# Designs tried in a protein design run: designed miniproteins, single chains, continued (5). Part 100

Each design is a single chain, and the fold is of that chain. pLDDT is the mean over its residues in the fold that is shown.

## One batch from the design tools (miniprotein)

Design m19468
Fold by ESMFold2-Fast:
Structure m19468 (fold): chain A 79 residues (1-79)
Amino acid sequence: SADDLIKEGLKRIEELLKRADELFKRAKEENDVLSQSVIAIIKGELEFARMLLEKRRNLDGALKSIDTAEEVLKELEER
């Protein structure tokens, strides 16, 4: 159902926010100011995706933001 898809999207956002927080800790310890800035932007994108799911039920828009955030966090993790 659409409600199940929204629930899964919100779960993905929570998981990605946790990954972003761990990467931010690492970037702060390494004095990586560029990664800190990128992570802050990604956290904003994830909060926007949350709003799209909770207030607008916009699955397509939210999934694009979630997928973009996941890709960027993966690239940061591979450094």
Scores: mean pLDDT 86

Design m19469
Fold by ESMFold2-Fast:
Structure m19469 (fold): chain A 55 residues (1-55)
Amino acid sequence: MPSLELRYLLFDFMAGSTRFLSERMREKGLPVPQSELDAAAHLEALAAELRAQIS
């Protein structure tokens, strides 16, 4: 199983990349589903939770 540090980095990266791609879609005039934004927020919450456990 991945370490807390690796899980934090993966969720943080996934959240950031999802936000980045959603912004690119908006710049191209493509619709961004609310479910993608909700998923990014969920990943951000998971990353924050894991970050709190890292000492």
Scores: mean pLDDT 81

Design m19470
Fold by ESMFold2-Fast:
Structure m19470 (fold): chain A 85 residues (1-85)
Amino acid sequence: MEEKKEIALKAIEEVLERLLAGVDNNDTKEAYIVAGVVYQAAGDLEKAKEYFKKAGVEMLPEEEAREVVEYYEEKLREIRAALAA
């Protein structure tokens, strides 16, 4: 079970890092919130706070952050399945 969480977080981090690297400076608040949640779940609180600050929101409670990660895990699973087929 722990391996599954590590793979999911790593995949989310890689996708977000690539998306953020390619994103123009035009209204990316949602991307900043997702990045903040991912770093919070990974334990990088300094980066998490920085991204939430850029989005103009306070850091989410741990329980809510977990729900967001779970939502994106399902989407990433679908993408991975499509790439594997």
Scores: mean pLDDT 62

Design m19471
Fold by ESMFold2-Fast:
Structure m19471 (fold): chain A 78 residues (1-78)
Amino acid sequence: MKEELIEEVRKAAEEAKEVVKESNLPEELKEGIIKALDGAVKLTEEIIRTSSDEEAKEVAERFIKEVKEATEYIKKLS
């Protein structure tokens, strides 16, 4: 269960990184966003591993939603 949630989190983050890389944003901003996203993934994975199954699911769903919303915002900036 928790490993599936971690895989979903990682997949969402990888999809977001591709959007950032393909955007017309300045390289410095792309690097900053990717670095922040990598940090958020590590923190989210740790929270998932230390939480109950119910809490882990909520954390994963929230992360995926927030990443998708941020991705849409980045598309509007490009």
Scores: mean pLDDT 83

Design m19472
Fold by ESMFold2-Fast:
Structure m19472 (fold): chain A 61 residues (1-61)
Amino acid sequence: DPEIVALLRSPDPEQRLEGAKKLAEKDPKAGAVVFRTLAEDPSLPADIREEARKLAEELRK
């Protein structure tokens, strides 16, 4: 979806996380991949990386 893609490409880390959450609602597997990518991105704030890591673990089950 264009709206989700725009959020995922945002320079705002919070908007990227929001886009990943919306993607996970439509496609949990794709959302999990994006959460893992955000969790491993050293340029993002630690709070965003930690939240993404937790969400990726939740989607694994």
Scores: mean pLDDT 81

Design m19473
Fold by ESMFold2-Fast:
Structure m19473 (fold): chain A 81 residues (1-81)
Amino acid sequence: DVAERVYESTKKGLKELIDEKASPEYIKERVLIAADNALEEVGKEGALAVADAAEEVAKETENEEIKKALLEAAEEIRKKI
């Protein structure tokens, strides 16, 4: 399942950005770019997988600014679909 692979890859990439101390603004930008790429290459299911991954990582992080950035990115993706 390509959408499942997009979900797992996005979740892993976001956790790596958090570990590397990327800014909330940069993390949000990377999520939105990933969603646009997934929409183009996979379709709506790919973009939704990126939004789902961002929401899941938001639940797992203790950083409130990163949580907010991830949830805002997921909301923006869902509005485009």
Scores: mean pLDDT 88

Design m19474
Fold by ESMFold2-Fast:
Structure m19474 (fold): chain A 71 residues (1-71)
Amino acid sequence: DTPEQKLRIFAEANGLEVVSFEAVNVPADARPGIPRGSFAIDQPIEVNVPAYNANGVEVGYYRVTLRRLAP
């Protein structure tokens, strides 16, 4: 699974849709941190999700735009 697929699965599980996805300075072997908490958003929101290497060191981030899934 790609980092984009993992973030899309997470978003859908929380009633959200990934509108855009951009990896910023992220190596190919890095993994996304899982966003925590509940999301109550009425408008699209841009969030930065940290990316970690195999040693748990932050090596970049994913810029993700989220919105509520359409009914």
Scores: mean pLDDT 72

Design m19475
Fold by ESMFold2-Fast:
Structure m19475 (fold): chain A 78 residues (1-78)
Amino acid sequence: SELKKKAAEIAKKAGLSEEQAEQTAKEVEELAKSVSVEEIEEAIARGRAALPSLSPSAQATADVSLELLELAKELAES
């Protein structure tokens, strides 16, 4: 599926191996099945609010996590 490939691409851009990227894509799918769209939206909002308080390296990690949460939301809406 297209969203799985996108999750894997985001993980690879973050420096993960192909195996780790596949695992990340599975985790994004599992999250989309186990939590509501509203819960994902709240997690995204809290993550974005915290960004200015983080170090540059922590901001980079949080940005990747936020991209993956956006994909989980798209999957949950499908």
Scores: mean pLDDT 80

Design m19476
Fold by ESMFold2-Fast:
Structure m19476 (fold): chain A 91 residues (1-91)
Amino acid sequence: MDKIFDEAIALAEKLGMKGLVKTIEEVREKYKKLKDNPAVSAQITADVQAALDLLKKAVADPDPRKSATHVTAASILITGALITADLAERK
């Protein structure tokens, strides 16, 4: 899991997306507190993995329009993971 976060952060940094880097770091911090909630941990892992795959496509794509689409989709998944983690931490 930590490796997936590290890879996602590295790709977001390569794309110059400082806000996305910070959001991924916030998800990682909240995830560490939720390790005893297997359903929530599985959902966060799936969302971060899907976002990582999209960030890999964004870095590899020479078309800035397609790259922007992949980054946008990844940002939605990471934001979803953050919301999932925040709601689970409060309950």
Scores: mean pLDDT 83

Design m19477
Fold by ESMFold2-Fast:
Structure m19477 (fold): chain A 92 residues (1-92)
Amino acid sequence: MLAEAERLARELLEALRAGDWAAAEAKEAEYMALLRQALADPAQRAAALRLLGRAVRETARVLHELGRISEAELAEAEALAARYDAEAEALA
């Protein structure tokens, strides 16, 4: 499950960098479905939260590089990613 989610997160970032918004949207939908399953599993929850934090941070950085989000939105996304990382640490 999580290895598949990591692959989809990478493919999402590649689609975003290529400007393929349709592919990015499809990959995000698949990625979020897998994360939802992992977050529902107590044994996988901490790892899923860390993966979610990384994905939020990486996606926001790519979107900012492409001029799709503001610096304020990037800062909010990085703060959200840090919160997911902190929640994962609290579950360890």
Scores: mean pLDDT 82

Design m19478
Fold by ESMFold2-Fast:
Structure m19478 (fold): chain A 84 residues (1-84)
Amino acid sequence: MVTYEDPETTLKEALEKGLFSEESIELFKKLLPDVDELLKLFEENPQKALEIEVKRLKEMIEELAEKKGVDKEVMLEGLEKALA
């Protein structure tokens, strides 16, 4: 059983590992148009797609750290541990 505590990270990992079935990919394209562009990017250049997602996630963490007054380095270490 897989626990989905972080849906964005889980989705990215599952997509990279090819865990999605053809039917699931079709459903994601219908529900999330942004996922279609992401899937295309993963097929053509998975490294670049991951880089874009990681950059977006880091920007969100920086904004949250600034807003909460938390050291962004601590939050980034937490993210690295969660991804490991």
Scores: mean pLDDT 56

Design m19479
Fold by ESMFold2-Fast:
Structure m19479 (fold): chain A 94 residues (1-94)
Amino acid sequence: SKIEEFEKKLDKWISSVPPSEIDKLVNELEDKDAITFITELLIEIAEKSGASDEEIEELLFIHAEENTVPSRLEEIKKEVKKILEEYKKEKEKK
């Protein structure tokens, strides 16, 4: 699954980036639309984790392809919302 691959890759990158940097990015992108939010978040996290330009481009192409399907955009937005809520809860109590 494209979403499953995205989630696995994002989790790997997030674990290598300081939580304070992720929190900053989330706050800066909070008001953006789903495509812009996901795209900019992926670029910043990948860059900070040391991912190659090729890896970043590949994931962006996958996201662009998925985002051309309206039903996919809603799924991605929902998944991002879920990740943000879990991250917020972790910060507040754990």
Scores: mean pLDDT 60

Design m19480
Fold by ESMFold2-Fast:
Structure m19480 (fold): chain A 86 residues (1-86)
Amino acid sequence: SAQIEEINKKIEELEKKMQEIESKDIEDEENIREIMRIRIEIAKLLSEVDKEYALEELKKLLLAAKRRGYEDLIKEVEAAIEEIEK
């Protein structure tokens, strides 16, 4: 459907943005945070086509954010999980 095609295009654009950041410095904390934010956005888009897979990806991101102590990203992931699980 046109809606799925639009979602796929947005995901592709976000994946290209992640690749650009990864090409710079993957050990930089700000780059790691930005990549995680992009992954959260991709998972939210994916929830419209595969809710179970999106939740699994968000739960992995939640663990990664907790390990790094990124409290802002923890809150963003938890909010995304809650919204999808409604």
Scores: mean pLDDT 84

Design m19481
Fold by ESMFold2-Fast:
Structure m19481 (fold): chain A 79 residues (1-79)
Amino acid sequence: MEEARKYAEKAADALIAGNLDEAEVYFQKAASKLTGDAAETLLRIGRLAVNLARQGASPELVRNAVDAGIKIAEDEAAA
């Protein structure tokens, strides 16, 4: 989980910097450290965060969306 979180945080940083393709790669790497529902949740949140960034959402909103998704994926991985 910690490694998945680290990649998801790198993805958020890439989105805030405007590097959407790099962010997608980092979300895929984060999901690859998880299995089942947790991996699916992180990929879905990744797509949401990319879409928010593409629409010009604030860095704060993008980071909050990623943080919320990480929390949901952590809860699913612990179940």
Scores: mean pLDDT 81

Design m19482
Fold by ESMFold2-Fast:
Structure m19482 (fold): chain A 88 residues (1-88)
Amino acid sequence: SSELEEMKKTLIESIEKTIAEIDKLSQEERQKRVIALAAGAAQLAKLAGDEESKKKLEEIRKKVRETKLSKEEAKELLKEIKKIVESI
């Protein structure tokens, strides 16, 4: 679907923008953005029928809710989310 391809591109661009801006974000803002991007990526995986990617993204989202993220940890999780999205 061209719509799924467009959603995928938009998510990748949003992830890359967040990584570039990471130094400007507070801890709370980093956590909220990682949760939002993981949720968006999980929705893309669901729409694509990719249950494995969806499960991985839901696990990331759960972990982030339970843990305060350093700048470095947030950056690594964003890279992981991007890699999962690229595989969908």
Scores: mean pLDDT 87

Design m19483
Fold by ESMFold2-Fast:
Structure m19483 (fold): chain A 75 residues (1-75)
Amino acid sequence: SEEEKKKEEEIKELERKEVASYSAREINKAGVYASEEIEKRNPIGKEHVERSKKALEETEKLYKEYKEKLEELKK
């Protein structure tokens, strides 16, 4: 049915967003680690570490949101 097709399309879109946000989260985790190591070796300011942590927080929130929506739809 048209309703089933729309639900399948929504699931596929959310799956793409989940994968994308998962990848972004992993990249941002590495970014935080790198920023903290740089700051530890040569303390030039906390702003770059704070920026990296904020980016990680944002991607973690998005990943959790998409994952929860997918779990609800696939149930």
Scores: mean pLDDT 83

Design m19484
Fold by ESMFold2-Fast:
Structure m19484 (fold): chain A 80 residues (1-80)
Amino acid sequence: SAAENAESARLIREKVPDFGLLELFGGLLGISLAEARAILKKYGKDFVKKVVVEAVEIAITNPPEKAEKLREELREKLLA
């Protein structure tokens, strides 16, 4: 719902700082800073913060082998 989407967006903004966003995003997904900048330019800051949250949740909530596979799938979607 719109209310649930608004609450999720608020929590993402509060949890993920603007400072070091590209370095964090690139490091979590194993992509270059140039690729991270291209994604930021194409999709915007709120989208990049959402992906950072998703990458962290994948790492925390899944066993290592499954987490690696899910991160690779996420990377492929972003670089396509």
Scores: mean pLDDT 74

Design m19485
Fold by ESMFold2-Fast:
Order: sequence, then C-alpha cells, then structure tokens
Structure m19485 (fold): chain A 70 residues (1-70)
Amino acid sequence: SEFLRKLAREHVERIKEEFDKLVKSGKLTKEQAEKLIRDAESTLNLARAAGDYEVAKEAEELIKKLKEML
C-alpha cells in the first residue's frame, strides 16, 4: 500500500527529528528514549506490513541506537 509506505516514512522522519532535538537539547532521558523506542517499534511493524524495507531498516537502526544510549 502506497498510503502505508508514506505513513511509515512520515513516522520514521518525525521520530528522527524528535531524537535529534532531545539529543541537542540534553533532554534525552531514559523515559524519552523508551518512548521513542516504542514509537520506532510501531513504525517498524507498519513498514514491514507496507513492504517498505528501507523504512524498516531505518526504524531498526533507530531502535538499536536508542537502546545503546540506555
């Protein structure tokens, strides 16, 4: 579905933007990181359902990076 692919892309970009803002402002807490992991996991499931391997990979990389910061 083109709609699901677009939705997955928009979600992953918003998560990346929020992550970048929190890192730059020094406000990335464990609670915020855990929230972003949940959002990224939801986006990963959406991307997989849409068959969007590129967005799925970006979501997996975000999850890994966030977990490494905990």
Scores: mean pLDDT 87

Design m19486
Fold by ESMFold2-Fast:
Structure m19486 (fold): chain A 74 residues (1-74)
Amino acid sequence: MTDEELAEATELAKKDPRVAEAIYAESIAVIKKAEAGELSDEVAEDARRLREAVEPYLTEEQIKKAEEKGKKWA
C-alpha cells in the first residue's frame, strides 16, 4: 500500500464513519489471515497501518462490530 492510498483511505474514513468501519473490519480479516500464514507480513503491516489510521473515527460499538465482521471474513 502506498502512502497516498493510506492518505486517501484516511480522508474517506474521516468523512464517512461507515467507510471507516468497513476498512477496520477488512484490516482485521487481513491481519488474521496473515497470522494464519495465508498472507505476507507486508500485507499485514499495511492492514495494521490502515486500522490505526481509521480507528480514531470510530466509536467503541463500531469497533466491536468491525472486529466481529473481520473475524468472520478471516
Scores: mean pLDDT 79

Design m19487
Fold by ESMFold2-Fast:
Structure m19487 (fold): chain A 95 residues (1-95)
Amino acid sequence: SISEQLRELAELVERIRRADPAERVRLLRELVDRWGDIGKAVAVALLEAGLVSAAELEAALGQPVTAAVREELLAAGLAALEKLRAEIAAKRAAE
């Protein structure tokens, strides 16, 4: 279910928050791989919250994380999340 997927995302974020630096890079890669644009936006939010470093995020993404890249990743993730929200609403209406 979508609810289970959101729980798994929240659990992964909690694991990233509690992880050592080496494990954080691995978990950030898992976040991006499993959740695509939503995962990238969450990773940028974790950087802005001071929970991961720019170096850790750059290692996970394989690219420099400039202010412009952060804005692009956040915008793409928000668009993907809005699409997911619409899919949840459509499924609830069909039940």
Scores: mean pLDDT 84

Design m19488
Fold by ESMFold2-Fast:
Structure m19488 (fold): chain A 76 residues (1-76)
Amino acid sequence: MEAEVLAKGQRFGQALKDGSINDKDLEGARELILAIAKQLNKKLTQQQLDDILKELKKAKSEEEALKIIEDTLEKL
């Protein structure tokens, strides 16, 4: 379980370093953002989801990506 989370983070980090996120990474990121938002009982607009996804392209690792998601959701 923990190893799977690390593997997904590493995969996202590699995609971010390439400067482009493929469709699977993009869809996975969207699902993760929605899942975290649901845990926090927050609603996201499509625009907010797109903004978070754009910010994720700036991250260089799983830890950075998670911080971006958490920070953005906390602002809501």
Scores: mean pLDDT 67

Design m19489
Fold by ESMFold2-Fast:
Structure m19489 (fold): chain A 103 residues (1-103)
Amino acid sequence: HMEELLRRARELLEEARRRVAAHPDPEALRAEATAKLKEVSEKLNKDPELVKELEEAVAESEKEKRYEEAAVNLIATLLSHDEELAEKYAYYVAALFVERERA
């Protein structure tokens, strides 16, 4: 169920937020997150259906200026297709969107 994926995504985002808040160098963390998300993007280019779902989820959330919802939707979509990849990169996705939320 999508509700279960969204719940898990919120749990991962909340855990990631605690880790981001405790990080002594947020600029270095953002650089690391950007590099890791580039790796994820390269892998997703091999799955056009997943890429389309992620783009649609981000577009809907950005339209309402809800960066937290965009992060949750991205993590939930990844969990539905590749749980191992989602768990590995959830921290980096969350770190990037948390920074945008404060901007």
Scores: mean pLDDT 66

Design m19490
Fold by ESMFold2-Fast:
Structure m19490 (fold): chain A 92 residues (1-92)
Amino acid sequence: SKIEEYLKKKLEEALKKGLITEEEAELIFALEMHDIEKVKELFEKNKNLPKEIRERLENMNEKEKEEERKRVEEFNKFVLELGKEIQKLEEE
């Protein structure tokens, strides 16, 4: 699938840049491929991740918080652009 190849390429590039984690990459791939069973599996596997993220944020200094804020902004932009490009590929 062109969509699957595009997704794998873009997620690999984002991973190499440190923009996303391996867990985020797996979840994005499953969501974009509409693999509901895999999404459920990943949520169950990562059910404690929101608590871990909160605890990390609480222990960050101001510089680390600023860097994480910028990463989250870039991540949100990346996910939005990824979804738009996949939509275009599905319409071809």
Scores: mean pLDDT 75

Design m19491
Fold by ESMFold2-Fast:
Structure m19491 (fold): chain A 106 residues (1-106)
Amino acid sequence: MLSDAEAVARGRELLRALGRRYGVVVAGLPSAEDRDLIAGEVGAEAAKLGIDVGVGVPPGVAEDAGVFVLAAPTREDAERAEELAREIAEKRGIPVRLLRVENPAP
């Protein structure tokens, strides 16, 4: 399992690759199945609510790693995505750690 520091570092790499400044690393998922379930539901609900967020797995992690990233163009979208991820994980009874990340301006 990735440490929170490693998960944040990998999340920052993904944000840079996507040209996004703001994001949330969703870590501590027990399995890839739980990861895909939560990531899929967050993406679907974000689309319904008009939250601009991209969902991805950080590069250089194992395919079965219990981590994904929510990448957003604005801090507000990232904050809304974090709350949505928290609510969905809580409703599903799946433990997660939510780590906000922000890359400095270029």
Scores: mean pLDDT 82

Design m19492
Fold by ESMFold2-Fast:
Structure m19492 (fold): chain A 82 residues (1-82)
Amino acid sequence: MEIEKLSEEELEERLKKLKEQAENDPSLSEEQKKLLLEAAEKILELAKEYKKAKEEGDEAKLKEIEEEAERLQKEFEEKWKE
């Protein structure tokens, strides 16, 4: 993923497209659409923090963000499979 190379506008645009795809997918329940929207917002926040930490050279913060992103992915997958 090129998160560190994306501008905030590009990240927001990509998330907007993902939200549109989710809303227009007739196979998704309202619960699943809500999960996608919540996940997208959290991913945007983490991506912004990741870019800042990368620019500052904060290795500890980068690891923290990576661990949080992995945790969020696992939580999303677990809820999605239900």
Scores: mean pLDDT 72

Design m19493
Fold by ESMFold2-Fast:
Structure m19493 (fold): chain A 106 residues (1-106)
Amino acid sequence: SHPAEKEFLEKLKELAETNDEDEFFEKALELMAEEALRGGLSPESVEKLVEALRKLKKGEELDLSTIEGLLAKVLYAFMKNIYYNKEEEFKKVVEEMRKIAEEVAA
């Protein structure tokens, strides 16, 4: 595992020690946005990703024809896995989004 990925995961786990899911979501979203910018995503792509994650939190539907929509589904399931130990749900979402991405890329 890359050292930056380990540090990011450790920070997320610390944020998950709260009993307030909304507090966890907001702090995790900020951390994810900072890491996405550091990783070389454009500010516009990060803004779209943040918007998509906020829509998922509200129970709104996403446009899965976009890379930001697919990434938001994966990241939201990842956040739920960190906070609630939903590993099997996370794996299922990753597999479903991979299949959609393959269809869009073809």
Scores: mean pLDDT 78

Design m19494
Fold by ESMFold2-Fast:
Structure m19494 (fold): chain A 78 residues (1-78)
Amino acid sequence: MIEAQAQLFADGVVEHVKSLIEEGKIEEAEKTVKFALERAGASEEEIKEAVEAVKKGDLEKVKEIVYKSALKKLTASA
């Protein structure tokens, strides 16, 4: 299922970002979410919003943006 694949991707990104935030590595967390969203074909506006969410520790918002971008990319394939 495309939704399950998008969720697995988003969960993986969020867990990694959460780990980096808990270690105080906010800059690395920002780079991680930016890289993941660039690979998912997210817009510059979506990437900016996700980076701001990382800075605020809003992991639910990060997950939402990553999930939507991954789902859109997977749905556009074939």
Scores: mean pLDDT 81

Design m19495
Fold by ESMFold2-Fast:
Order: C-alpha cells, then sequence, then structure tokens
Structure m19495 (fold): chain A 65 residues (1-65)
C-alpha cells in the first residue's frame, strides 16, 4: 500500500531530523496531495521527494546552527 510506504518513509525522515508530530503530518499530507494531483507516486518518486526535503533541512540547519 502506498500509504504504508509514505508513513514508513516519513517516519524515517522524522526520526533522522527530529521532526514534530505536526511536521510529520504535514509531510504525509503533502505527499498525499501530490499523489492526488499527479496520480499514484512510485516508491522511487516518494524516496526522491523525501531525499530532497532532507537536503533542504540539512541546508537550513547549516545556516541556522
Amino acid sequence: EVDELIDRAVDELAERYGLTPEQRQALRDSLRFIEKKTGPLTEEEIRALLDSIGAVIDLARAERA
């Protein structure tokens, strides 16, 4: 199930970056919204999106540290 894949991938990112429950839910909702607009996301597309978000978090943390 795509929902299970999204939940797992979001949970991994949230644990890695210490995201709040609200931030985790926002990521989940954003991925579901994209899927609703573009059609079903593949596992590779979900991973690529989350990798991109992780890169942005790393960049933001480097600036704000």
Scores: mean pLDDT 76

Design m19496
Fold by ESMFold2-Fast:
Structure m19496 (fold): chain A 75 residues (1-75)
Amino acid sequence: SLFRQLLEQQLQKRKQEIVDLAAQGDFDAARKLLDDLQAWVAELIARTSSESIHQLLQQALQEAQKAFEETVAKL
């Protein structure tokens, strides 16, 4: 669906912004964006009963957290 495509695009964009800031050494800004992503995902999960969207949101959050950790670990 169009909604799912737009959601996936926004999740990917947010993940990339977190990784870019972390790669620049701006860990405080990257962490703030990750916290904002966590809050947004939690709010979306609370607003929808769609199990497939819950799974997508949880997976995207886990991927963003892992990408942040892996980026920091490479420095």
Scores: mean pLDDT 87

Design m19497
Fold by ESMFold2-Fast:
Structure m19497 (fold): chain A 81 residues (1-81)
Amino acid sequence: APSKEEAVEELKARIEAMPSLSPEEKAGLIKLLDDLASTHSTREFLTIARRLFLWEASQSEDPARRADYLAIAAWIEEMLA
C-alpha cells in the first residue's frame, strides 16, 4: 500500500488533471483532502474521499463531471484493495 503522503500527492495530481473542474473547485477539493488526511488514518481518509467523490458524481448533471468524479473514486477503490 502507498504511504499517506504518496496517496495525497497522487490524489492532488488526479484532481488537477480533471478537465471538468474549475481552478477554484480543484483548490477547494485539494484543501479538503489535506484537512481529511491530517485528521484521519490513510485508510479512513481514502474511504471518506471515495464516498465524497461518489456523492459528487451522483449529484452531477454534467456527464463530464460525473465521469471525472467516478474515475477518481475508482482509483481510490483500487488503493483500498
Scores: mean pLDDT 84

Design m19498
Fold by ESMFold2-Fast:
Structure m19498 (fold): chain A 75 residues (1-75)
Amino acid sequence: MEDEKKAKEEYEKLKELIQRAADYAVNGDDSPEAKEAYERLKEALGLTPEEIVSFYENFKKIDKELEELKKRLEA
């Protein structure tokens, strides 16, 4: 099942890149890595700052939803 491994790896890379870019756009993280991630997403994918923030919020919402579901399962 190499397809699952590839999908997970690509998702993890994309999630990290979006999180770094959002840190630059939202939290004012002036680190070279955060700025580079932001510029790469803007130039390579044509994403606006609003779209990067939207993707970051979607990942955060999914993480919160999963944590909430896990808490309900543990109860």
Scores: mean pLDDT 69

Design m19499
Fold by ESMFold2-Fast:
Structure m19499 (fold): chain A 94 residues (1-94)
Amino acid sequence: MVEATFTGSPMETALAYKGVEKYAKDYGLRSIEREMVGGKGKVTVVLEPEKIFEKYTTMVNAFGQELKVTLEFVKAPDGKYELRVEIEKLPEVP
């Protein structure tokens, strides 16, 4: 099993959780957890090594707008995995 974590603001971690939840529906994860640690949010994902994705992008509807959430598993030099999360507002599409 591989464990990856993302720590950020409560809002960023809520959006990250929604993105990972969508990934879990398609590929299956062992667990996903969101917790508050020292006033920050933390998302922890546990999955099989074969389920590690290079980059997963999904759309999350929040705050009256559609946000692009990109998730990536990055192996740190210490051998631990970090979950990188990018959140961006999509430009207006005609």
Scores: mean pLDDT 75

Design m19500
Fold by ESMFold2-Fast:
Structure m19500 (fold): chain A 85 residues (1-85)
Amino acid sequence: MSPKQRLLRMTAQTLRDLALHSSVDDLRRAIDVLKELAKKWSKEDLSYLADLLQDALEQIRDQLSPEKLALLQELIDYLKSLAKS
């Protein structure tokens, strides 16, 4: 596994933990920061992170509020759209 793939995996795990254990506002702020950072990443990295986040979301879907589900889905869709550009 490349150092970058390891960082992306850690990023997905951190977002999962924030989604489960933090407020909606804290999750929103973390997502906003990640969206800005993601603009600098390769299409491959964006696609990889989107897949990791989709897998994480499916594992914890039933444990999240509708607001947190919407925020994570919007992030995944954003990352996928950047990967296609």
Scores: mean pLDDT 85

Design m19501
Fold by ESMFold2-Fast:
Structure m19501 (fold): chain A 83 residues (1-83)
Amino acid sequence: AAARAAANDAAGRVVSEILRLHQEGKGGLTPEQRERVVAALRAGNVDEALAIVRAGKGQPLMTDEELARFIEEVARAADAAAA
């Protein structure tokens, strides 16, 4: 219960920041940066994941499909860290 709640909180925080930056036209991340976010979340390093997301600028914005896929990967990584 506590681990699941923490995973949901971590995923929610990262997803919220991704969506906010995307809406502001700042949400462009490279494939390498996306992989680093997922790796940080698998390691339980939420603050590192947020820092990478916030550093994503000057790249083309993700498409809606790329964004949805990335959100799924983020949720899956947070779940894996909680297991």
Scores: mean pLDDT 74

Design m19502
Fold by ESMFold2-Fast:
Structure m19502 (fold): chain A 59 residues (1-59)
Amino acid sequence: SAESAVEFIEAVLGVTLSPEARAILIERLAADPALVEQVLRSREVARELYEEAKREAGE
């Protein structure tokens, strides 16, 4: 699920997302099941999505 993918990103990168960045990331992942699979297989994809969500949240 999108929430499980977000928890995976937090665990793999050793970070805690803000509520705003978390909401943005959940919405994006829920819209794209293929992106969820990519995140689970690639730390690089996880990092990219984390950085993108932070930028969209104004962080």
Scores: mean pLDDT 82

